# Ledger of designs, part 19: designed miniproteins, single chains, continued (2)

Each design is a single chain, and the fold is of that chain. pLDDT is the mean over its residues in the fold that is shown.

## One batch from the design tools (miniprotein)

Design m4636
Fold by ESMFold2-Fast:
Structure m4636 (fold): chain A 90 residues (1-90)
Amino acid sequence: VEEHRRKAEEAEAAGDREAAIRHLAAAADEAWEAGKYEEAAELALRMAELSAPGSPERASALAAAAKAYEKLGKLEEAEELFRRAREEAA
């Protein structure tokens, strides 16, 4: 998680959005597997922010954040994020 988070920060500083998104995705997956759902949600939301509006990448990132929020018991926030993910995918 720390290694991919660091690489995402370096990619953002270099202006490489695609590399930043890939490293954030890897960090989010590792956080999820470790049971760090709040961290996974934060990373997924950052991926969504860096992704283009209406892109499959943004829709996927929002859905990942929603799943993490479900694990945290934040059901209302999760529902809003799932709705946004569907809108981005349309």
Scores: mean pLDDT 80

Design m4637
Fold by ESMFold2-Fast:
Structure m4637 (fold): chain A 93 residues (1-93)
Amino acid sequence: SMDLERIIKEIEELEREVRELRRQLREAVANKDVERVKELLERLHEISERITRIEKEALALKAPKEVIMRIVFVGAEASLLIMLARVSLKELE
């Protein structure tokens, strides 16, 4: 299915983006860069919305369990990074 192929490609892109955001967030927090942490938090919220959308699409298409689990794991990582960013901002203010 072309829809399933599109979903898998979007998951691969989201996984890459979340890995890079994790690296950038850890660096920004270590450097106490408040403005950068705020920018990365906004990007993480956008990523989280894209993950929620793709999860709904994958479930509607009855995608394989392996595909659904990849979405769950990238969503969990994004949520943890949002929590880290929010806690870090509170500590830096």
Scores: mean pLDDT 89

Design m4638
Fold by ESMFold2-Fast:
Structure m4638 (fold): chain A 102 residues (1-102)
Amino acid sequence: MQEERDLVAIATAFALRAIGGEIIAELLARGVAPSDLGITAEQAAKLIKEGKIIKEFFKEKGVDWTREDLIELIKKVEGVSKAEAEEILRELLETVRKGREL
């Protein structure tokens, strides 16, 4: 199904966010300031927290994640309700679809 491919694209984007969060955490641990990265301390903390949530998700699920698992991931990352997470997933799917039409 086209939706399965689009869900893989969304999962890949989340995996890249996890890598970014780990890199930021490592740089901060080595004495790099958030301002040196062009972000605030609050933005750095948010990216690190989000990256950790996403990393644990893929550590638990590997490649055996479902659409419902992605909704739960969005809910945890964004700190929103299940209904809001379902709406965010719908918007992400529409964005991926529009990208294919460009």
Scores: mean pLDDT 82

Design m4639
Fold by ESMFold2-Fast:
Structure m4639 (fold): chain A 64 residues (1-64)
Amino acid sequence: MSEEEIEKKVEEFREELLKLKEEGASVDEMAQFALSYITRITDDELRKKVGEVAKEILEEHEKE
């Protein structure tokens, strides 16, 4: 997968996860969404970056 394609998919994932947060989703609901998304990724670099974004957003949501 190209670096540009990875960055685009990571950004799309971030937007989707943040949308769930804005809609009032719980940390558990967001974590379940992230896990479902990650388990369908076959590219190691994309999976790693998506996992990092998920962790960042979930940790921020827990601190609210």
Scores: mean pLDDT 78

Design m4640
Fold by ESMFold2-Fast:
Structure m4640 (fold): chain A 66 residues (1-66)
Amino acid sequence: SDIDEGMLAIGIGTVKAVTKLPSVPRPRSLEELRLFIQRLDELLETLSDIEEAVKLAWEQAQKELE
């Protein structure tokens, strides 16, 4: 079903995003903390983009099957 396929696609996207994470040491200074937060923001944006792309792809596929 489209729901099961969508959930699988989101799961795969999440795994790929996590495996791209560099080994980040615990921040010791305010500057290191700021860089760490910046990297987390980049990851969150990537995950959000993957979720939206999956939703759009399934909506388009459903319209073509009508």
Scores: mean pLDDT 61

Design m4641
Fold by ESMFold2-Fast:
Structure m4641 (fold): chain A 106 residues (1-106)
Amino acid sequence: SKLYREAQIIYSTMLLMYEWGEISKEELLELARRTGEEAAEYGEKAAKYLEEKKYEKAKEYFKKMAEAAKEGEELPEELQKLLDIFFLMTFEKKLEKARKEYEELK
């Protein structure tokens, strides 16, 4: 589904910003319920700048994504459940990686 892919991009980008303390849990949940082609495009650009460690540019595109997502449509409830599962799996995998890296420092 196009809407589901757009929502995954938006949600994944917001997860990074939430981890950084740039957004609240409430903002994360609100934006995770929305889709939009423009919002997804900005989210992909933000993620790319994060990988390049260009944090100011990443934050700029994150803000553009959030604004575009508010103008977008709400993800259908059936797809929201799949997105929640995707979030949980992605978050658990990231925590497991962090634990492993911490153990290697001992």
Scores: mean pLDDT 69

Design m4642
Fold by ESMFold2-Fast:
Structure m4642 (fold): chain A 75 residues (1-75)
Amino acid sequence: MELSEELREKIREAVEKYADEYGLTPEQKEEAFRLAEGLLKRFAERWNIEPTEEDAEIFAKFAVAVLREERLYPT
């Protein structure tokens, strides 16, 4: 399954928005984007749903939070 360019842009926008709140580095922003894209793609394919812009924002926010937690609480 391939995510549309529109959804990828929404993920990027959301990651940048939320990452700025946590002071994430460019490297962490890139990781959050990739994590969000991968999770949304797998979620949509597994549940046979068409992802929405709202889904993109939710997964982007989740990915940013995960990377924040991994930094603070490794392993």
Scores: mean pLDDT 76

Design m4643
Fold by ESMFold2-Fast:
Structure m4643 (fold): chain A 83 residues (1-83)
Amino acid sequence: DVLDRTAETAERELPEIRELAARGEVAPEVAELVERIAEAARAGDREALLEALLALAGRGMAALGRSPEEIAARLAAFRAAVA
């Protein structure tokens, strides 16, 4: 259920995110990560899904001006919380 909804949401949002990347409003890597989220969720690959979600969160934090150290610490805490 959660995986199917995650895949459907990512698939629905992907064309808009690709358009934003084409316009330079988001990094191309964001579109690539959303595509990986959709693929991992469709495959039921929870490990790949978690890694793609963490990578996307890290990109978002970097865009907001967070330091690499803060990003690493927050991602490690989140990974520990879901393991």
Scores: mean pLDDT 79

Design m4644
Fold by ESMFold2-Fast:
Structure m4644 (fold): chain A 67 residues (1-67)
Amino acid sequence: SPEAERRRAILRAAQDPAATLRSVAEAAGVSQATVTRLAHELGFRDFAALRRAAQTSPALRELAQPP
């Protein structure tokens, strides 16, 4: 689905140590608000928390991979 595709793109982009809210949004083809909303929907306080989890969590790394 387009939703799952966007989620994977955001999570993959967030794995980059140099990732910013802007660079993740641009890489995933979404607005910065969409990235922030995804972070909140996944239970994170903000983008910085999502980025840290994407870089350290095997579960989020798996969600970032294509099927």
Scores: mean pLDDT 79

Design m4645
Fold by ESMFold2-Fast:
Structure m4645 (fold): chain A 92 residues (1-92)
Amino acid sequence: DPVEELRRRIDELRERIRELIKELKEKYPDNEEAKKVILEAEELLGLAEIHVGIANRLAKKGIDPLPELERALEILEEALKKLEEFLAKKEA
């Protein structure tokens, strides 16, 4: 079921993003670039949650939730990429 697969992937990405945000806060507490990427990732998490909420409302009305879930996934992938790019560029 594509809807169940997307929901599972969204949940997995959401947890991974939250773990990375926590890791960045612990490793780089005084880094302004880290604070900026964390804020951007948190904003993208909020946007993804809005799209999941829309998908849930559409599904309740018998309308296909897939487009909104796909949008939520895309937003979460963007958040993950920003966090991973920061970690890859950070020099100790």
Scores: mean pLDDT 88

Design m4646
Fold by ESMFold2-Fast:
Structure m4646 (fold): chain A 74 residues (1-74)
Amino acid sequence: MEILEIEVEPGEGAANVRVRSRARIERIAILDENGNEVGIGYEAEARFEGLAPGNYELRVITENGETREIAFEI
């Protein structure tokens, strides 16, 4: 298990993401309730802005292909 911890802090139209991982982060994606990608990052810490109120999923992918998902709401 390479991804140790995922923290999502929702704000006013924004989300702050922090990932603790033993492997390098290849990609962090934010998906809306329909599965559309509305944000992308390539680092262990990222801030996403301009998010409308609703339900989202954060997907973290490591360089070795480990994937973890967490649901959150704005």
Scores: mean pLDDT 81

Design m4647
Fold by ESMFold2-Fast:
Structure m4647 (fold): chain A 58 residues (1-58)
Amino acid sequence: MIPSDLLLEKIAEKYGISVETVRKIVEDYFVKKLSIEEIAKKYNISRGTVKKIIEDAK
């Protein structure tokens, strides 16, 4: 499920990442079914940060 824009904005602020990047991470995981490792490598973000973004977006 794609979270609301307000939730994406809060996640972006929490992790110091752009709202656009957070939206792409969420879409890549929930829509495109990419792994946390693939997403971490694609956006050059730590695996732990990607996992936390995904958990917050649930």
Scores: mean pLDDT 79

Design m4648
Fold by ESMFold2-Fast:
Structure m4648 (fold): chain A 80 residues (1-80)
Amino acid sequence: GADLPYELVKKGEKLADEGKKILDAGKSVEEAIKKIQEGVNLIKKAKELLKTGRAPVKDESIFTEPLKKAQEALKEAQEK
């Protein structure tokens, strides 16, 4: 439905946060990377779906900030 891009952003944020918690707890780096990567992929998919929609989104901050945070978390996980 029309809400799918927003649902994907929220799911992506949750996955990135879960992965970051695993990383910060000193648990499996592989699991952290996997969850954060899935989060990044969902947010990117949401952004693409919204851009190919009927109306241009004037406020891209809905995607820009979550994507940056998820990508930064992924980079931190990969560098550990």
Scores: mean pLDDT 75

Design m4649
Fold by ESMFold2-Fast:
Structure m4649 (fold): chain A 67 residues (1-67)
Amino acid sequence: MELPPNFTEEDREWLEEYLREKGVPEELIPVLVQMTLRGLEDAEFESREEKREAMKEALDKLYAALS
């Protein structure tokens, strides 16, 4: 999977671990990661902390919408 320019491989790995810790089924993790990163592809972040919080918020909303 190609990452958006504003994200790193470390961000993708962190997001996958976050989803696993939340008990998301393994088969949904790749889709949720892709949708989250794509949803934030045009966003600019001032810090790593801000980026991670934006990713969490987007994921939580996305996962809730799929339930």
Scores: mean pLDDT 76

Design m4650
Fold by ESMFold2-Fast:
Structure m4650 (fold): chain A 93 residues (1-93)
Amino acid sequence: MKDPLMRRAILLEAEAAMLQMKIAVAKATGLKLSEEEARELLERARRLIEEAERLRAEMEAAGRLTPLMARTLDATIEGARAVAEEAERIIKA
């Protein structure tokens, strides 16, 4: 599909999945993320949340926010928030 909004949604979903995988690997291996790595994850997660919320609003305004797309963007935002919360815990520890 030659849709720039859909392409943005897919890229944000992929980014969220990658950030979540970094957290999951650290937990599975028992290796703790460094404070520097945690700060980078926090910054990336915050930016991703802002971009996903903006895209959701743009798609809604355009009448293109399908129930499936809304669920995908909401899941992306939720995943990014989980990464941000975990990164913030590491920084504060």
Scores: mean pLDDT 83

Design m4651
Fold by ESMFold2-Fast:
Structure m4651 (fold): chain A 59 residues (1-59)
Amino acid sequence: GPKYRVTEENLGPLLKSLGLKKGDIITEEQLKQLAEMAGIPVSLLRDLLLRDGVVEEIK
């Protein structure tokens, strides 16, 4: 399934509170779990991460 690499060193407060840091690899399953912990839809979390260049999708 899709995987995402954290590319940003300085993360926003929400993403930092989820324990994310530069170089981390996030699976689609982990992304869903993080979204649930944050109380937001996984689609919103994915959009925030990709739109703001916080992560890149890896093949």
Scores: mean pLDDT 76

Design m4652
Fold by ESMFold2-Fast:
Structure m4652 (fold): chain A 102 residues (1-102)
Amino acid sequence: SAERERLERERERFIREEVGPEIVAAAERGHRAAAAGAPDEVLREEAARIIGLIAERKGVPKEEIEELQKLARANPDSEKIEKAAEYVIQGDFEKARKVLEE
């Protein structure tokens, strides 16, 4: 869908503007791994790493970053992990945690 592709590109541009090229590159690597059929465990670890990088850039304390990464690694739902990453980019760490805790 052209609409879906447009929304995806707008989201990618927003992420680039908010988090910078290092985290964008990490997110793109995660998307490629998913498209290549990487195991769920690998995808969860990549997502946890990206969440940690974003939170570190936002100045979140290491203890809170480690908690968010642990929750991301334990969550089997990729849509919840993606939504949590969006909340981390927005600086809403409480909502990110709630999404990952179900």
Scores: mean pLDDT 72

Design m4653
Fold by ESMFold2-Fast:
Parts: C-alpha cells; sequence; structure tokens
Structure m4653 (fold): chain A 87 residues (1-87)
C-alpha cells in the first residue's frame, strides 16, 4: 500500500540520517511520518507533514547522499498524492 511504502522509505531516510550522526533529524522524520499515518484521512496534516520533511531535507542537504535525498523526495511526493486524493 502507499502507506506501507511511505513507512519503508521514511525508515530508510531516518536510518541514513542516524548513520550521519543526525539523530534528532532522524527522530523528527519518524515522528512526522507517525503523525501523518495517524491522520491519514486529513489532507492538511499530510501537506504539513510533507512541508516539515522538505525543511529537514533543506537544512541537512550537505549531509545527505543523493540517494537519501531522492528517497525523501519520494516520501514527499507520496504524502502530497495522498493529500490530493482526499480533496
Amino acid sequence: SLKDKIKELAQEVADALRKEGLTAAADEVLEIIEKAIENWEDSNVLRESAERLAEIGRRNRNSLSEETKKKLDEVLAMLNIRAKLLE
């Protein structure tokens, strides 16, 4: 499911952040995704979650591999797709 794919990719992003010593950012990614999944029928929460994840990507851009950035972008796209389907 889309929900399961988001969880999988978010975990991979969080693991990559932890490997770079960015433990607080990794924890924030997982907390954002947990809230998004708990509010899976709320397009506003899903869009806000995507924006919060985009901010994490921007502030940590120099510490993230291109592969990890791509996975984060895929999570953002999936959250926005889900939000659009609810509207």
Scores: mean pLDDT 87

Design m4654
Fold by ESMFold2-Fast:
Structure m4654 (fold): chain A 67 residues (1-67)
Amino acid sequence: MEKLREFAREAVARGERLLADPTASREELLEGETELSVAAIAAYIAGDEELLAEANAAANALAARLA
């Protein structure tokens, strides 16, 4: 379980850095969104509702930049 939480936390941190970078490419944003989707699944399996919410929020923010 802890490795799933660690992965999800790291993925959220990467997604937040990507959101803070106005020069990030569409490819980088798409890769980040995909990684955050996997992170959300990892957080869900780990039972970490707060981390799941953070992963979903970051994924939604990246998706909004891609629209």
Scores: mean pLDDT 83

Design m4655
Fold by ESMFold2-Fast:
Structure m4655 (fold): chain A 55 residues (1-55)
Amino acid sequence: MKKIIDDAKNSIKKGDIFSAQINVGIMHIMGSVYKDDKMIDIAQQIDDQVKKAQS
C-alpha cells in the first residue's frame, strides 16, 4: 500500500497527472474494498494535490 501512495506523489512531482489520477483511483478502490478510511483520506489529499498541479 505505501508504494502506491509514493508512486502517486512522485507522479505529481514529475508532472505526470494521468499516472497520479490512476493511482488515486486504485487507492479509492482499495479503501472501499478493505474499508480503510485512512486510505480513502490519503487518496483525497493526493487528488487535491493533482488539482493544484493542473491549475
Scores: mean pLDDT 76

Design m4656
Fold by ESMFold2-Fast:
Structure m4656 (fold): chain A 96 residues (1-96)
Amino acid sequence: SLQEILARLERLRERARELGDETLVRLVEQAIALVRRALVAKPEDYPKIAFELDVLAGLAGIRRGVAKLIGAPEEVLELYDELIELTREAIELLKS
């Protein structure tokens, strides 16, 4: 459910804060804001929110690539992967 995705994103944000990756924290906060919007949105607004989540997933992929190039720990890269997966799961729920 979107509520379960929101809870997982909030936990992901805390882990990102502990690892000190401010870029990842900001991206997770953007995902949280979009999922919160989806929870109160009408079905006619779902395509717009899904599009914004897809753009965010793309940006997270680019930022993951940058983090890897600068030698970020594997734990940070795994959190980027989790963010991308959670945004894609949210998109699938908005399409169903």
Scores: mean pLDDT 90

Design m4657
Fold by ESMFold2-Fast:
Structure m4657 (fold): chain A 56 residues (1-56)
Amino acid sequence: LSLEEKKARLVEAAKRATTEAQRRVIAAEARRLGFPVPADAGKLSAEELAAVIAAA
């Protein structure tokens, strides 16, 4: 998968993340792939996390 495809998948996963634990895993994966996501992004809502990843 290209980085753009991985980003799109992470955005969709973030929108569907109903727990903080799920959001922390998604934020960690985004950071691992080099997307500029805050260290405490797991504390964001699903919509906020998706917006941050999309903007990266």
Scores: mean pLDDT 79

Design m4658
Fold by ESMFold2-Fast:
Structure m4658 (fold): chain A 100 residues (1-100)
Amino acid sequence: MREEIEKLLEEIEEIIKELEKLGAPKDLVSMLREALELLRELIRKEADERAVLQLAQDLKGVAENALKLQKEGKLTPEAQKNIRDGLKTVIEQARRLLAS
């Protein structure tokens, strides 16, 4: 499970780098990096691996959707809001788990 989580975080980092190269909105990239770092903190603190795996899968899904929309020229203000809302959910869940 830990190796699966670490691989997911590496894949997410590569997606974030690609989004930056494509000129994605800086606020979205910043939120993605915040979520990724929170998941790395959870691993360092030996948080519940199943909970971290779920959050990593959720974050990867949001990141992949953002990348797809950016590549297709469909990252509209409404799409950006939906991505931010998804990222807020992941960040809030990660912060709650860190506070435990």
Scores: mean pLDDT 88

Design m4659
Fold by ESMFold2-Fast:
Structure m4659 (fold): chain A 74 residues (1-74)
Amino acid sequence: EREALLERLRREIGGRSADERLDLLLREPEFRLAAEVLRAQRAGAPIDEILRLIAEAEGIPLERVREEYERASL
């Protein structure tokens, strides 16, 4: 389940650098969205704009994207 996977990732990446944490998130399909958002934030884009663009690109509602980001982000 997504919750079990998230708990596992939190335990495994607790001592890693931000770049290493993003690499781990990208390896797990359920967390690729969160990793993509974090990369865009580092590029200086506002979070609301990033979430809107991802929702449009993935073809899912904005509320769903926000829920996934909150659930998967570290």
Scores: mean pLDDT 60

Design m4660
Fold by ESMFold2-Fast:
Structure m4660 (fold): chain A 56 residues (1-56)
Amino acid sequence: PVVPSYTAEEARELIRRGLPLHAAGARASNDQDTLDLVIETAERLGEKELAEELRK
């Protein structure tokens, strides 16, 4: 489907879906820098619960 623009909410939905996948990849590769970046991104977006989940 084609959308004319992303709303802030739609963009957050896409990011929320992507962040756990990036975190899983970082954990599998022992890439702490990428994992930290993913957590920081979740925090900046106000996804505090997701950020706390990823820290565990």
Scores: mean pLDDT 73

Design m4661
Fold by ESMFold2-Fast:
Structure m4661 (fold): chain A 65 residues (1-65)
Amino acid sequence: PTTVEDLVKELGTSLSNIKMYYKGKPIKGTTIEELNKSIASLPKGSVIDVTAYYGFFSRKTKLIL
């Protein structure tokens, strides 16, 4: 996925259970709009580390801008 909205749809969990990091720092935002604003400031080709929590397990993936 190339957008936060597509990423949330793919992961199938609420945004509050998804944590995004760029170079070890958390991406600022609690809504899709705020997260889009934060990532819009990053260079093209930036890799965001994503962890989604599903209660007893987690899934790790990447968002590439």
Scores: mean pLDDT 80

Design m4662
Fold by ESMFold2-Fast:
Structure m4662 (fold): chain A 67 residues (1-67)
Amino acid sequence: SSELIRKLEEIRERIEELHRKADEVAAQEAANQNNPEKFRELMLEESRITAEIMGLYVERRELERQL
């Protein structure tokens, strides 16, 4: 359905946005290897982004099963 396609497009856009944020966090981690407090904060943000991406992949798969 057109509604299902729209939801899949929204999920794709969000995943792409999160991958861009993950790249930014990875660059900041590389720049802050000698700052343990900042590095820890960045690792927690990376973990949060990864969890959100994984959740969106599950949602996408469930919606694709309805096609």
Scores: mean pLDDT 89

Design m4663
Fold by ESMFold2-Fast:
Structure m4663 (fold): chain A 80 residues (1-80)
Amino acid sequence: SEAEELLLEAEIELGIGRIQLSLSKKYGPELAESAIEQFERARRLAQKALEVSTDPAVIERAQALIREADEGIEEARKLL
């Protein structure tokens, strides 16, 4: 479904953001900036999933992804 594809894309973007955030502590603030962009993309994709589906499982996963993206953005901003 469209919602499932959006959630998969959000998970990929979240994963990339987490890797960049982890590396930013060793390799510099440009990676923290890139992590924020990836987390913002993940958040937007998860938000779109909420707009196209009323499935409780999709809602739960999308809300978890949004929360994790928001937490990642806050952590990355502390490194800037």
Scores: mean pLDDT 90

Design m4664
Fold by ESMFold2-Fast:
Structure m4664 (fold): chain A 60 residues (1-60)
Amino acid sequence: GRRAGAAAQGAAKDGSTPEEAARFGMLVGQATPEQARKAGEYAVKNPDASPEELAAAGGA
């Protein structure tokens, strides 16, 4: 979801790995591990991506 995407983006901008971003998304409780992982991977490649783009990458 959008909240999980925002959490993943925040982690990526802080220099976190995709794994840390995925875990951060899971802690928000709004994403499955798969959605959080996809959002985290996208956030690392696109640090300036919007929460909507991260949510689409994780959930679309």
Scores: mean pLDDT 60

Design m4665
Fold by ESMFold2-Fast:
Structure m4665 (fold): chain A 70 residues (1-70)
Amino acid sequence: MGVQVQQLYQKAQQAIQQGDSQQGQKYGDQAVQLLRDLGRQSPDPGTSEALFQAADDLQQQIQQGVQQAQ
């Protein structure tokens, strides 16, 4: 599960580093969406909260990376 999020995040970072902000944003959005979906599916409130926090943190990192690539 976390492996898929990490793979999407790595692809997003790689694309941003190569100057492909559109591809970076796309992979980043997919990783954020996956984390949010996992949070909604989690029966444990603590796990759900941690996943939503991770999604928000990741979204900020992707937004900053895209802005800095310009």
Scores: mean pLDDT 78

Design m4666
Fold by ESMFold2-Fast:
Structure m4666 (fold): chain A 100 residues (1-100)
Amino acid sequence: MKDITRLIGLVLRIQGLILDLLTTTDEAEQLALVEELLREARELAELAKKTGEIDLAIKVLRQVIEALRAVLARTTNPELKAALERAIRELEELIRELEE
């Protein structure tokens, strides 16, 4: 019960961070948001394993990947590109682990 409430809260926080990432034009803020999304994605995966809400977690993680890809497509900053590409790879690996 407590874990389900925490899962819902985490999903809502991730959705807010996705919106912030897509709407900000500050590259330093984008870098910070990418790192925060990765931290929260890892927590979501662990909580999904504990609660059995695997399908929900995979759906949310795929939404994060799509947001990261959108920023990657529009950025010219090489540091941000590297961070986004790394984050996408780590999230894809996390989804693979959840599907096993």
Scores: mean pLDDT 87

Design m4667
Fold by ESMFold2-Fast:
Structure m4667 (fold): chain A 81 residues (1-81)
Amino acid sequence: SEIEEYEKRFEEIVKESRELIETNENLSEEEKKKYLLELDILEGLFLIAVGVSKLIGEVLKEVFEKIIKKLEELLEKLKKK
């Protein structure tokens, strides 16, 4: 299903982002907390989008794409650190 495709993309980006935050020796403790908080907020928004899509029987494609885009932007930023 389309929701399962978004969930898979989300899980892959979140996993890679967490690993980069945890293993990056160039990030300060404050920067790590900031990125982890941003990731937690995006995770919460994604879970709400999943729940609402299932409740109404319609995939909130634009919402999912915006969340995924923000996650991809965060991941690219982390890769450059």
Scores: mean pLDDT 85

Design m4668
Fold by ESMFold2-Fast:
Structure m4668 (fold): chain A 97 residues (1-97)
Amino acid sequence: EALREETEELARRLLEDPAGASFGRGALFLLKEGLVRAALLMARGYFEGNEKLVEALREVGKNGDLKTLLRAIGLILGGIGDQFQRQLDERRAKLAS
């Protein structure tokens, strides 16, 4: 399906960025679980913001099991942590320059 292929492409692209890697892993995980729309929304959440991540979690909550939902939450929290660390590293570099 075209949507699955598009989502795999976006997830692979995210894995190339350390700040996006957790969202890429989350999208691939959700694809493996058959949650194609949730996977696409998770991948898009990195680029388009937190609203898409909330939409992804709603989709997992409707169509996935509790274990899948908890895994998705963990991957999103990991991705937010990676983005925060990147912001701290950028601030430190700017202050040291």
Scores: mean pLDDT 78

Design m4669
Fold by ESMFold2-Fast:
Parts: structure tokens; sequence; C-alpha cells
Structure m4669 (fold): chain A 94 residues (1-94)
């Protein structure tokens, strides 16, 4: 279960880095990609409206945290990815 999300996100990170995106752009892209993946997975186990709301909340929170890490701590793309995985795990536990 976790492996599917990790694979899709890892591919998104690789594409972003290959394209020469900035850390802030990568953070926003990662948050958007996570939201899309979470929505798709939750839609199989939850009503569509609830899945959309949960995915949006996760994406917004992840984006906020990732941007703060980049701006305050100079976090690398891989560190941003690791922070994002923690949020995905929280959603999967429900």
Amino acid sequence: MKERIEEEVREAIAEALRGGMTREEIARGLAAAVGAVVKKLLSKTMPDEEAMKKAREVAEEVERELLERVRREGASPMELYELMLEKIEEIEKE
C-alpha cells in the first residue's frame, strides 16, 4: 500500500529535478502530487466527497510545511519527500 504512493511520488520528484525546478517549486509540486495520489487512493475506500476533502487538507498542510522547511531550514528535495511520507502514513492508518 505505502509502496504505491512512494513510487508515484518518487517519479514526480525525479521529473521535477530533471526539469531543473527550484526547491520551492518542487515543494509545491510534491504537495500537489501527494494530494492527487491520496485522493485517488481514498476514493476507493471512502465516499468521493470525503476523499476530496481529506486529500485537499493533506495537500494544503504538506505544501505549508514543505515551504516553511525550504525557507527556514533550506531543506533538500529528498528531505521534503521524507516529510511528505509521514503525512501519507497518517492518512493510511485510518
Scores: mean pLDDT 73

Design m4670
Fold by ESMFold2-Fast:
Structure m4670 (fold): chain A 97 residues (1-97)
Amino acid sequence: EVVPISDIVQFMLDTVLSVLPEEQEELGKLLVQATIGGSDEILKEAGFSDEQVEEALEKLREAGHTELAELMERSISGEISDPAERLERLEELYKSY
């Protein structure tokens, strides 16, 4: 069963932006992009600190999105370096919602 990447991206955007305050909307959007890309480069280029990223991920955990926050953190850190593996894990998480 093939889930379009656009559906996974929209799911992450909807979930992240539902949890983060309006002033963190840009950070939320870039967190989703960093997760898909598998690095923190885009976040650093935009001027977001590691502390701001960790705070946003903690807000996701507090809202009950612990599995999403962990997968995002592992993707952004480069722990899951294979793009196919990242998408497979995101698809399985998406199917669990």
Scores: mean pLDDT 83

